# Ledger of designs, part 76: designed miniproteins, single chains

Each design is a single chain, and the fold is of that chain. pLDDT is the mean over its residues in the fold that is shown.

## One batch from the design tools (miniprotein)

Design m2805
Fold by ESMFold2-Fast:
Structure m2805 (fold): chain A 63 residues (1-63)
Amino acid sequence: SEHLGLGKKYLEQGNEAIKNKDYQKAIEFYQKAIRHFLKARDSEGAFEALKNLEKALIELYKS
């Protein structure tokens, strides 16, 4: 579905932002990924994006 593809794309963009230590952008991309995975009824994708969002928030608060 379109939402599944967008979820994966935003998850990848979030992961790229993490590599660049851009935790604020990573948070925004993971939030978008979660919304699209939920619309696609992909609970596994949504959960992965949520766990990555949590890690990005922890890194942002440590910086």
Scores: mean pLDDT 89

Design m2806
Fold by ESMFold2-Fast:
Structure m2806 (fold): chain A 68 residues (1-68)
Amino acid sequence: SEKKHQELLRLIGEILRIIGEIEDLRRKLEEALKKGDKETAEELEKKIKELEERLEELKKKLKELEEE
């Protein structure tokens, strides 16, 4: 159905956006670690973990929608 196709495209778009955000934060984390900025590194690691958990939830939803 067209509704299923639209929801799949929306979920894929959200997944790609979060992947991009994680990649950006990982670059910032590498820079913080190189500078010895432990506080910034810990904050970035926490944000990355939260986004990775959200990404896993979206991937699960995408898989469930594909199995319908």
Scores: mean pLDDT 86

Design m2807
Fold by ESMFold2-Fast:
Structure m2807 (fold): chain A 59 residues (1-59)
Amino acid sequence: MQELLEQHQKLLEELKKKREAILKEAAKSTPEEAKKLFQKYLDELQALQQKLGDAALKA
């Protein structure tokens, strides 16, 4: 459990870097492409939440 928490914090750090990269790409992309980039980021956030929940259920 503790180990999972530590890994979660590191994943959040990586997601922060991804957000910066997406914002930079979105700024020079079309609005349509920017929406797709943000949607991917949101999907990854959801997947991370689900993975953590699933790992806890695995026992």
Scores: mean pLDDT 72

Design m2809
Fold by ESMFold2-Fast:
Structure m2809 (fold): chain A 58 residues (1-58)
Amino acid sequence: SMSEMDEAARLAQQAIDAGRAGDVEAATRYARQLGEVMGSEETGRVVERAARELAAAA
C-alpha cells in the first residue's frame, strides 16, 4: 500500500497541476488535503501558495 509520504507527493503534484491549469479551486482543495495527510497545515499552506502563483502566471 502507498505510504503517507507517497500520498502527500501525489496530492502536491495534483495541486501544482491544477495551479498550472488556472484551476484555483481544485489547487486549494488538493493543497488542503495534503496538509491533512501530512498533519501539517504549514505544508498545505506552502503548496497552496505555490499553486496560486502558478495560476496567476497562467
Scores: mean pLDDT 79

Design m2810
Fold by ESMFold2-Fast:
Structure m2810 (fold): chain A 65 residues (1-65)
Amino acid sequence: SSMIKKSLEFAAKLGRELLERFEKEAKKKLEELKKKEKTEENIRQTIIYLGILGVSLEEAKKIIE
């Protein structure tokens, strides 16, 4: 049971590290997009990265509008 617990704790840690890296990359991409012209494609990509970060559709609309 100790081995199972440690394996699950390791898996959870790995999952958190992967999510943290993904969140960091999404935030970096959003900062880059913020500096770009508000084209339909750049707005669409902004919505996608906000969605990746767990931002609701209503919040994303407020940021873009």
Scores: mean pLDDT 80

Design m2811
Fold by ESMFold2-Fast:
Structure m2811 (fold): chain A 89 residues (1-89)
Amino acid sequence: SLAEKVAEILRKNGLTDVEVLSENEVKGKIPSTGVEITVRIEVDGNDVYLTFKTKEKSPEIVQIVRDTVLELSKELEGYRVAGVKLEVV
């Protein structure tokens, strides 16, 4: 599933406590800061929309978002990453 693929990429990028919460939601933790990031996945046809949610914005979080989107885009078959958001909540 897309959520499992996102979880694999987050683990590869060094996040801990990575959990697939549903087909549309994955959670992970940045080990250096303890900050949690949640990725919401929305699919419309072949278009994938990713929303990254966190309590803090840092260069490290921005890098994780970029690396995750880049890797997912390379590994997706039949899908296109059409939108990406980073939300501080």
Scores: mean pLDDT 84

Design m2812
Fold by ESMFold2-Fast:
Structure m2812 (fold): chain A 79 residues (1-79)
Amino acid sequence: SMREKLLALGLSPLEADILLTLAERGPLTAAQLARLLGQSRATVRRHLDRLVARGLVERITASDGRVFYRLSPALGREL
């Protein structure tokens, strides 16, 4: 499965679920991801920071200061 492929890349189960959720639903805030995945916002932000550092997720700041996360274009093409 795609989830198993992501786990094989050394991702945690939560990180794999973040990537799959972003692939399915498009750009989301950390608060939206936390609600969807049943996790705290602090936990989700920590994993998002790691995924951004690895180039798997892009962090986008909107003009109103809201922060969204999306799959990198290269990874989005594979998922």
Scores: mean pLDDT 86

Design m2813
Fold by ESMFold2-Fast:
Structure m2813 (fold): chain A 62 residues (1-62)
Amino acid sequence: MSPEMEELARRTEGLLAGAVARGAISAEEAQRLGKEATEALKNGDLERAKEVLRRAEELLAS
């Protein structure tokens, strides 16, 4: 995985963990989103990975 994709994965993981800690999303939902992001990155689908990151940011912001 490229350094950019690794950074994207790390960011998504951190935001989802923050959303769980804040009570905005369940741990099960966070695992599902994290898996979706990981699969997108493995498939080279950067746009889908960015979409998951955006959703995680929105969950943390609310």
Scores: mean pLDDT 77

Design m2814
Fold by ESMFold2-Fast:
Parts: structure tokens; sequence; C-alpha cells
Structure m2814 (fold): chain A 80 residues (1-80)
């Protein structure tokens, strides 16, 4: 697999910034997936210049647009 699962945790919307801080440690090109309790999914790629706040805001926008229900499963995949 071209990606390695490096983080998996159940999170609330309020915890997304804290979890985004952990995801940023894996660097640019890492992928953050959210899985809603309703099975809806979203993914964002960490880009150069991303902050915990920019990642959390992007995840919240995607969760609203794709109707993800909390709590979320927060998954981080690192390229290998």
Amino acid sequence: SPFELVLKEEVTPEQLKEMAEKALEYGVGAIVYLVGSNGATSGVVIKEGDTPESIANRLLEEAEALELQPPYEFLVFKPV
C-alpha cells in the first residue's frame, strides 16, 4: 500500500483542532480521513502552509457539506 495508517481515534467536532495538530506531525502529503457515525466519509490532504486551525476548519466544512454525523473517526495516512 502506498499509504500507512499512523493515527486512528474517535473525536468530536470540538477536538478537531487538537487532532489536526497531531496529524501535522506526519507532514505535507499526509491524508486525514473523517468517518461520520452515519458512515459518510471525507478526506483532506495536508498541504504546505496548513495550520491546525486551517485543517480543522476544512474538515468542518467538508463534514457539513457531506453531512457527516459526530462523533467522527479520525484517520491519518502517511505516504510510504
Scores: mean pLDDT 86

Design m2815
Fold by ESMFold2-Fast:
Structure m2815 (fold): chain A 91 residues (1-91)
Amino acid sequence: MTLEELLLELVRIYNKIREKLTPEQQDRLDALFGRLFDVIRRLKAGEISVEEARKEFDRILAEMRSIVPPELQAEFDRLEELVRKILELLE
């Protein structure tokens, strides 16, 4: 799978989660998802190390997981898997 394909799947799964959230939860997760994409951009540009990106991803994903309702945790597990694959591809 290409980086472009992984990013498209990441956006797709996030939108599936987002559509089931309250407006307040959407605002909080949108901010975190934006930070996630900034880390990907910085990693792709060589502005951050793989180890630093991994630590930032772990922190952002933990915050996102705390906001995601229990019934959507399986969908969120898929989102985390996609982030891990993106990190591996950009090594």
Scores: mean pLDDT 86

Design m2816
Fold by ESMFold2-Fast:
Structure m2816 (fold): chain A 99 residues (1-99)
Amino acid sequence: MKVTELEATVDSLGDAFALLGEKAKSLKVGDELVLRATINSTNRATGKSSPSLEVELRARVLEEGIVEVTLTVLKSANPALAPGLSGSFTVSVETLIAM
């Protein structure tokens, strides 16, 4: 059993899930991966980017190619996404990469 921790800055939540899935390919059953992702919003006209969302994505390998993902909001510019808001789902690694 192994826990791997990573940090990344990405342009979308989908990019964060895809990165989590790619890294999860190298894990064994019972291993865990924690990705702290900063999602940046970029103003296309000015090229200026700023953090809009920070999340913790935790993937635990339940069986070969299947992970349980827990998403926790750490910080958000969107008031509808309160810090500490969390949810879990079970998904295939291939589906996660396709997000």
Scores: mean pLDDT 78

Design m2817
Fold by ESMFold2-Fast:
Structure m2817 (fold): chain A 77 residues (1-77)
Amino acid sequence: SELIELVEKALEALKKGDVEKAIELLREALRLAQERRDTTTMAGLSEALRNLEEKKDVEGAIKDVETALELAKEREA
């Protein structure tokens, strides 16, 4: 799934400290989640973006992205 691949790449970027790349990937993932009307994944990705952009909280964003990834994988299984 393109959505899962984007979220996994965003998580990798966050773990490497590449916040700018992570934000770009998360915004792309959010667009795909919106097209699919996947409200749960949208909520998790929006939360992660807020933590990164408003709070500069990388650890909080990692947790939000990990949760969104798990839920997205369950939905596609």
Scores: mean pLDDT 83

Design m2818
Fold by ESMFold2-Fast:
Structure m2818 (fold): chain A 92 residues (1-92)
Amino acid sequence: ASHEQMIGLLENVKKLVEEIKDDSLEDEITRGVAIIALAVAYNAARKEGLTEVADLLKQALDVISSPDFYTPEAKEKALKLLDEAIAAVRAA
């Protein structure tokens, strides 16, 4: 149940990241929402002792919060880290 809720949150974050196209005000707001949701997920993963999940979420957070995020390479890296984090939650 708790892992299912975390997976749902991470899938919603992935969807938000996929919707970011540029550095427009609208997409900056979407990015800000994704950053807040990831910070919440990271803190929850640490509290539950999901060390591998927490490490992957911290990496995703660092990528998404970077000023260079608006490259296709950075976006793809963030999405891959989120997919790996979701898989790690399912394996726990």
Scores: mean pLDDT 85

Design m2819
Fold by ESMFold2-Fast:
Structure m2819 (fold): chain A 113 residues (1-113)
Amino acid sequence: SAEELKKKAEEELKKAREAIKKGDEKEAAEHLKKAGELGAQLAKSDPEYAKKVAEELIELAEEALKKGMKKAAKAGAKGAKRTAMALLEAGYDPIKAIGLVLRAIGLELDSEL
């Protein structure tokens, strides 16, 4: 159900945030990737929540990048991009979705420098 996917996404985002705080890059990257997969799955059924997931993935990718966790930042950026692309395909707020895609691409590039 959409409710189960939302709960799972919230749990994965919480675990990603805790891993970033602890400096565990591998764990952070795994949870950020999973949150992005769940966000993309929610784009058609709950686009407003999927937008929130993409925004939080961008914020967590920025935090990871600030801490030098480039692999985690890349995972978060890719997850945000995937979710935003799914929102765009679903026809939800194209201007906002395109903005999220561009922000995610910028973070992905920064993570490779």
Scores: mean pLDDT 89

Design m2820
Fold by ESMFold2-Fast:
Structure m2820 (fold): chain A 65 residues (1-65)
Amino acid sequence: GDPREDVIKALEKLKPKYSGEIQRLLDEAIEALKAGDYDKATELIQKAVELDPSVGKELLKLLEE
């Protein structure tokens, strides 16, 4: 598949498991990826992981499925 679409799909599946600031960061990361702004998407995902390390763990699981 398209690596961008694979990451977007994973983030969309992950988003409902979170709320508040983390959900906002994941929403903004999806928007950045759709716009082709990979640097911004990476920074937003990193901020979400800093708030809750489970974000990174769950994202990796979804990308390996």
Scores: mean pLDDT 83

Design m2821
Fold by ESMFold2-Fast:
Structure m2821 (fold): chain A 62 residues (1-62)
Amino acid sequence: YDELAEKVAQLLLDEGYVTSYSQIYSLGKDKIKEFIKNTPGFSDLSDEEIDKIYDELVKRYG
């Protein structure tokens, strides 16, 4: 999930949801999970897999 978390972090920055990686935690779990679910490359992920990606995002950038 490390590679998926890195890609999600980069997409959040590229799409303007955050201006720095340190702001990812401030978006909150619900917004980040919604973003992942609506990203074409991640639309087939389970809720459990999305939770693991969120946990890695917080671990790396929160």
Scores: mean pLDDT 77

Design m2822
Fold by ESMFold2-Fast:
Structure m2822 (fold): chain A 76 residues (1-76)
Amino acid sequence: TEEIEKAALELVDRIYAAESEEELEQVGKEGREELIKLGVPPDAAESFVETLLTAKRLGMSRDTLRQIALEFARRV
C-alpha cells in the first residue's frame, strides 16, 4: 500500500541518518514494529529491515536503499 511505501522510504532516511550502531539498531527495531502495525507479515518486515541494515553497514548508497524499499513495497 501507499502507507507501507511511505513507511519504508522514511525508514531508509532514518537508517541513513543514523551515525552509530546503537542508533542503527534502534531505528531498525522501530521500523520493523511500524511495518508490522501496517500489516506487513513479521518475517517479511524482519527480513527487509535486516537487508537495509546490512546494506548500510556495507556502505551502500541511500539511493540503493531507496530502491530496495520501493521493491519491497511492491511485493507486500
Scores: mean pLDDT 86

Design m2823
Fold by ESMFold2-Fast:
Structure m2823 (fold): chain A 118 residues (1-118)
Amino acid sequence: AEEGAEEAERYGEEAGRLALESKSPKAGAKGGEAAARGAIRAADAGGGGRGAAAAGMGAAGAVFSEMLKDYESAARGARAAGSGASSAARESGTEEGGEEGARGGREGAEAAREGGKE
């Protein structure tokens, strides 16, 4: 669980960095959304509602920032979503929850990379 939580956090930071480097609010929004989906799956596996809620708020912030064309705020939202997925993985207390959090983070970083190319 802890290892998966650390991976979720690292990939959340990568998604935010990719949004900043590409100057793409869309990259941040896509990254945040994927991380939030992973946080929800982690919570379903063993608990983690607080982390999942935090990830959802981060993703919402990133999406809102995309509407404003604010890539710096979208990047912050993506990082917050990754941190929420990390928290959900830890709160789950299970290997499955840890893996789902990490997978959400990885999918977020990939989505941010692809979003930045558009």
Scores: mean pLDDT 84

Design m2824
Fold by ESMFold2-Fast:
Structure m2824 (fold): chain A 69 residues (1-69)
Amino acid sequence: KKIVIEAPKGKPAPADGKVVEASFAGGVLIKNMPGFKGKDTSDLTEEDFKNMYVKKGDIIPPDTKLVIE
């Protein structure tokens, strides 16, 4: 089961899941995202997002689109 998350203004993750697709604009600090605390989204690659796991309620930064399963 895949869930598409579009967060142009940021939002909490609706469910737990492994990130299988990601796209983002840089320049946004990732707050409370697992493994990415203190990193700006401009410092992350698409590959980094593909290997992350989100938990329900994790804050997804603005200008981010994720697909989780």
Scores: mean pLDDT 63

Design m2825
Fold by ESMFold2-Fast:
Structure m2825 (fold): chain A 65 residues (1-65)
Amino acid sequence: MKVELETAFDILLIAAEIEGAEIVEKSGKHYTISYDASNAVTREILASAKEVAKKAGLELTVIEK
C-alpha cells in the first residue's frame, strides 16, 4: 500500500547513500540524487527506487557524475 511503498523508497534511498549516492535536493515529494555512474550496484538500487517512487506518487531525479 502507499505507506509500505514510501517505506520501501526510504530503505532504497538509505541503501544508495551507503553506496555513495548523495541527496542533492528534497522538495515535498520531489527528490534529486547524484551518484557515480560507474557503480553498477548504486545504479540498480536507484533504478528500483525510481520504480517504487513512481508507484508511491513520488518523483525521483537521478544525476550521473
Scores: mean pLDDT 80

Design m2826
Fold by ESMFold2-Fast:
Structure m2826 (fold): chain A 103 residues (1-103)
Amino acid sequence: SMMEEKRERAARILEEFARRLAALRGETVVDITVEVDANGVIRITVESVGPDGARRTTVLVFESLEEAIAALRSLAALARNRGDEEAARLAEEAARELEEIQK
């Protein structure tokens, strides 16, 4: 149950991050699915409608929680370099929350 609780918490953090990032990009979220399996593989599926009205499906797969944290840290650095401080903040917050559940 403790490992299941950690997986559920990771899924919620990633879902909230994806939802907030989509909103920041002017996208309307239709559905977000986050699955964390018993081996720690994370799959995020985001269905959204862009500002152009086109429906999109984005799928991200991370082999581990550590890879997801590293990817979020990388996204934050890239966003900051582009002057997108809000996107950087969202990614840094998500990475920090995931690091707390990893302990």
Scores: mean pLDDT 84

Design m2827
Fold by ESMFold2-Fast:
Structure m2827 (fold): chain A 55 residues (1-55)
Amino acid sequence: MAETLRKAIREFIEKYPDKKAQGDEALAAVDAGDLEKAKLLLYDALAEVYREEVA
């Protein structure tokens, strides 16, 4: 699970480099073992991207 989440976050950073700070924070949460926080951070960043793209 953790490795899959790290891969998803890295791919997110590659697609949206302007969101790198949020992606880095999510990776730090994965490294700390807080997978729930990492998921919430990733979902929040994705929600921002979707709002920007559909606005």
Scores: mean pLDDT 78

Design m2828
Fold by ESMFold2-Fast:
Structure m2828 (fold): chain A 68 residues (1-68)
Amino acid sequence: MEKGKEFEEKRKQYLEEMIADAEAGKPVDELGKKAREFLEEMRRIRRDPEFQKDLIAYGEKKLEEKKK
């Protein structure tokens, strides 16, 4: 559960920071480095089947709640 929340928060921070950096005119190399680091983190998450199941279940639950 906490791993799912940490990943979601990290994803939000990553997207916000990436957009801010791009709008600030940060060099493409820096943006590429951050993207690679995030992709590696995602690959590690995919190796944890329990985390993957928890993340999917959490996402499905949230989608169901949003419809109501």
Scores: mean pLDDT 68

Design m2829
Fold by ESMFold2-Fast:
Structure m2829 (fold): chain A 95 residues (1-95)
Amino acid sequence: MSKEELIKEAKEHIKKAKEALEKGDYETAIEHLEKAIEALKKLNEEEIKELLLEAEINIGLARIALSLGMKDLVEKYLKEAIKLLEEAIKILEEK
């Protein structure tokens, strides 16, 4: 898979995660964000590794918050993960 194809795959998953989040479908949002991270990890780009790790931490915190019924925290952590992944894509596209 080309770099461009992996970035496109990640963008499509981020878009679907945003749509799921707006509908309150937190589990579907989490699954799409995890798939976006998987696609970006395949690039093995050093410059985004910390952003991907921070996104994974926020997704983990969102899963814990979801298990506790803390919906406001789920939304906060998922929005942060989306922001981190969009920043990673911006770095990749500017080089």
Scores: mean pLDDT 88

Design m2830
Fold by ESMFold2-Fast:
Structure m2830 (fold): chain A 80 residues (1-80)
Amino acid sequence: NEELRKKAIEYMERAAQYLEKGDLETAVKYLEEALKLAKEAGVSEEALEAIEKAIEYLRKGDAVKAGQYLGLAYALVGED
């Protein structure tokens, strides 16, 4: 579903904004919603794994690795 995919991207962009502010807890909440929407949209397993890894690293306080996986997830979910 294209609409759900676009919504997942919007939530990922919001997560990136909160990550830049150092608000990792709020970034996790936005990525959890993005993961739900991405699953409903039927995105690739690789894209879902990247979102899950970004959430994992945010929960561990590793902002650098979280940002790297979020970037990968953004690229994979945004692929036409």
Scores: mean pLDDT 86

Design m2831
Fold by ESMFold2-Fast:
Structure m2831 (fold): chain A 110 residues (1-110)
Amino acid sequence: LLLLALYYEQKGDFEKAIELYERYIKENPDDAEAYLNLGSVYEKLGEFDKAIEYYEKAIKLDPNNATAYLALGKVYEKRGEKEKAIEYYQKAIDIDPNNEEARKMLEKLK
């Protein structure tokens, strides 16, 4: 099921991807990766409030997920919330010091 949702996301069928991710989450409510992927789909649609909600759910399930913190930083940066973006990029680096993308984004904002 998760692979099918990823397939539709890659094809740009975000409506079908969302439906399949929501069905997967209903059966696998503790899978942080599924929430991260659903957040990514909403971010691609420009629905930043929903993207944030799902990225926060991913972090709550897996607080050591540097990718989810990086994703939150990017969404807050796109919303023009520089201080929150810096905070989340810093958290991503604190979890994974070798995350080059998070380090580059943080340096760009400081």
Scores: mean pLDDT 85

Design m2832
Fold by ESMFold2-Fast:
Structure m2832 (fold): chain A 69 residues (1-69)
Amino acid sequence: SNKPGLKIELKEEDLTPENLERLARALAGMPGVDPEQARKAAEEIGKLKPGETKTFKLGPIEVQVTVKP
């Protein structure tokens, strides 16, 4: 069966440390998500460039993140 999915679209200007910290806390608040894995996913999201998409598997959820071109 398909894992529950979350799709997030961000602008490059939204990749601030404050926004990434908020994103990490939001992901860590989801059932079955490890806070340390959520933090590492937010760090990797902060390294994405405009037009890039990356998928993160955080326990029971799959998070697809796209930075708008």
Scores: mean pLDDT 80

Design m2833
Fold by ESMFold2-Fast:
Structure m2833 (fold): chain A 73 residues (1-73)
Amino acid sequence: AMTASALAFRGIQLAALGRYDEAAEAYKQAIELKPDFAEAWNGLGGALKKLGRLDEAAEAYEQAIRLKPDDLG
């Protein structure tokens, strides 16, 4: 089975290919395995922003900041 880190890395690769829907799904799966994964929440926000889902992107970014304010803000 893929780890949360491997799923987040897959999200990064899919986003680099412009496959933002699939990137968002990979990040969501990473978050399901590790809900405190700030980097996956930040990646999800980025993918959702590219998809024009701005309200959902903002919520994902806020969650990343709550989890690691010293690293991301």
Scores: mean pLDDT 84

Design m2834
Fold by ESMFold2-Fast:
Structure m2834 (fold): chain A 71 residues (1-71)
Amino acid sequence: SMAAEEALRRARELAEQARAAADAGDYEEAARLLGEAARAARRAGTEGVAALNRELSTLSDAQLDAIAAAA
């Protein structure tokens, strides 16, 4: 559906913004953006969750740990 397609696009954009924030060391902002990306991914359904998980796999373990600590 059009709504699911828009939710998928939004999830990807938010995940990319979260990655940029993490690369800049802004883990609090990265955590906030990942929360929004997860909400959008759920609205997009299975493919949205899969796309978010793929994007998360591009973050380092150190970045993921720092984001989790800031959340």
Scores: mean pLDDT 84

Design m2835
Fold by ESMFold2-Fast:
Parts: C-alpha cells; structure tokens; sequence
Structure m2835 (fold): chain A 80 residues (1-80)
C-alpha cells in the first residue's frame, strides 16, 4: 500500500512537470489504473490496463515519450 502511494505521488509529480500531452495522458491513465486496483474495481483496472497498453504502442516511436517513460521506470525501480 505504501509503495503504491509513493508510485502514485511520483506519477502525479511527473505529470505536473511534463509538457508533452501524450506523456501526460499516459501518466494520467497509469494513476487511474493504480486507483482502480486499490479500489478493487477489477473491470475498470482491466479496461485501463488495455488503454495503457494501446497508448504505449501508439507512442513507441515517439522519442520524447520513450525518454520520459525510461526515466519514470528508473525512478519506480528506485522506490522498490
């Protein structure tokens, strides 16, 4: 639970600092996904997981999005 809260805080900070609308949309969906999991809303969590997957695929060739995603991955790893 504490780890999930720290990840959500990190995602909110990254979203606030990002100027790329695609990165902001992706981060917002990640936040919503974690909130759905914590609420026990399995249907919403599954739907958001699919949206997140599609957004990642749609932006796989976006250098700015990929750089931001890599930086976020590193920060999340540091929290674990």
Amino acid sequence: TELAEKVMELLRERKAKSKDPRTREFLEKLIEGIEAVLAGDEERAAALAEEIRRLAEANENDAVFQAEAAALDKEIEALA
Scores: mean pLDDT 77

Design m2836
Fold by ESMFold2-Fast:
Structure m2836 (fold): chain A 80 residues (1-80)
Amino acid sequence: EKIEVETEDATYIIETENGKAVDVKVENAKTEDAEEAAKLLNELIKKEGPIPAELLKLVIEKYSSKELKKGLENTLEILD
């Protein structure tokens, strides 16, 4: 199943299993930050397991791709 989240910077496509995000892709990216944020989200999912899709959707809608990228970089650093 897939959830499409449209933002000012890009369209994020969240692939879900049992209500959790297992993969994230970006279409129509206006900035490299959106593509990098999607890569970091997939790295987080790989390390910590699938993320609740509703939570991820809210975060993507609330923050810019640049803010999301920075937050994910910090989160992944802490998890190491």
Scores: mean pLDDT 81

Design m2837
Fold by ESMFold2-Fast:
Parts: C-alpha cells; sequence; structure tokens
Structure m2837 (fold): chain A 62 residues (1-62)
C-alpha cells in the first residue's frame, strides 16, 4: 500500500492527476483485499492519507 501511495504522490508532483487517481484506487483495493482485522488496521492507518491525495489530485484537475 505505501508503495502505491508514494507513486500517487509522485504522479501529483508531475502534474498527472489521472495517474495519481489510478494509484489511489489501487491502494484502496489493496486495503480491502486482506482479512477483516488487517483491513481495519490498514484503513485506520492509510485512510486519511488516501483522502488527502484524492483532494490534491482533484485540485490538479481544476
Amino acid sequence: VEELLKKAEEAIRKGDPEKAEEYIDQAEEALTARDAEEARRNIARYGPRIEELRKKAEELKE
């Protein structure tokens, strides 16, 4: 998940909001692919960062 979030951050830095959203979507799918306890821990840990990256990607689109 962290690698996908880093790729999303790099896409935002390069001004590519579509690529950033693609990596964010992949990160969300990875969070839900694990068992219930691990998924809950990952959602709590990475959820706020995913929301922040989605907001930045939308801002790049105007």
Scores: mean pLDDT 74

Design m2838
Fold by ESMFold2-Fast:
Structure m2838 (fold): chain A 100 residues (1-100)
Amino acid sequence: MLTDGDIAHALFVLAAAEVVRRYPDLVLSDAQKAALWRIARETTARLSPETKAALAAVLEESIANQASQDELLARMRAVIPEEVWEELLARFAEALGIPA
């Protein structure tokens, strides 16, 4: 059974991948990495039960099917509400001092 911690880790990886795609030369301090992890955990705690269930299903199915990381990230992004994704990226950008 997947935990909120597993969902938070997956959201962290997904949002971090998008930040690195936009800012490939960005170097993160340990304090910034800790802030991003806290943001991912807080975002996960505030997700609707429906969104958490959808993300857990995608993660479980991807593990069962041995999906690639790219396939997993694409499927997760498809089930995250747009407002949640925009808020997550904006909070990451603020913590990193970069434009969202």
Scores: mean pLDDT 80

Design m2839
Fold by ESMFold2-Fast:
Structure m2839 (fold): chain A 101 residues (1-101)
Amino acid sequence: AKNFAELGQSPKAPAEDQIVAGQVALANGDYESAIKNFELAAEKGEGVLKARALYNLGVALFKQGKYEEAIKKFQEARDLAKDNPLLVQSADNEIQRAQAA
């Protein structure tokens, strides 16, 4: 798990590896590393991959109490993944949760 987090922090790592590294950091409560990995993944990724990175970035921001920033990332993910109904539904649910926080 630690090696994946280190790999994902490299700006040359593939977006998919950065998403995995971010998810590992998130699971370990390392929200700063999670945010950095998901930001890098969102910058490099396109389409559904970018939407997944933005969704996970929103989750990490929410866990840090950055609710307004989290909402913006969930909205960006939702807009990119309009043809993925499960991701849209998940993003909408998280937006509602963050707005109530």
Scores: mean pLDDT 80

Design m2840
Fold by ESMFold2-Fast:
Structure m2840 (fold): chain A 65 residues (1-65)
Amino acid sequence: SDQLESIAQGLKYLAETEDEELLEELAEKLGVSVETLRRVVEYLKETGDAEAAARRLLEEIERRK
């Protein structure tokens, strides 16, 4: 729950600021590709659903375990 909310908040911030440097840093910390994280942010921009975007990102993180 807390992790999902924190990720959703981070994705909202990235969608609002379009900060490529923070996007790269977050992708490295989460162990996903920049391309994967960018697609999740675009999904958030298209749908407005930060929780759904955060869930997709968590699924991608889990697939890399």
Scores: mean pLDDT 80

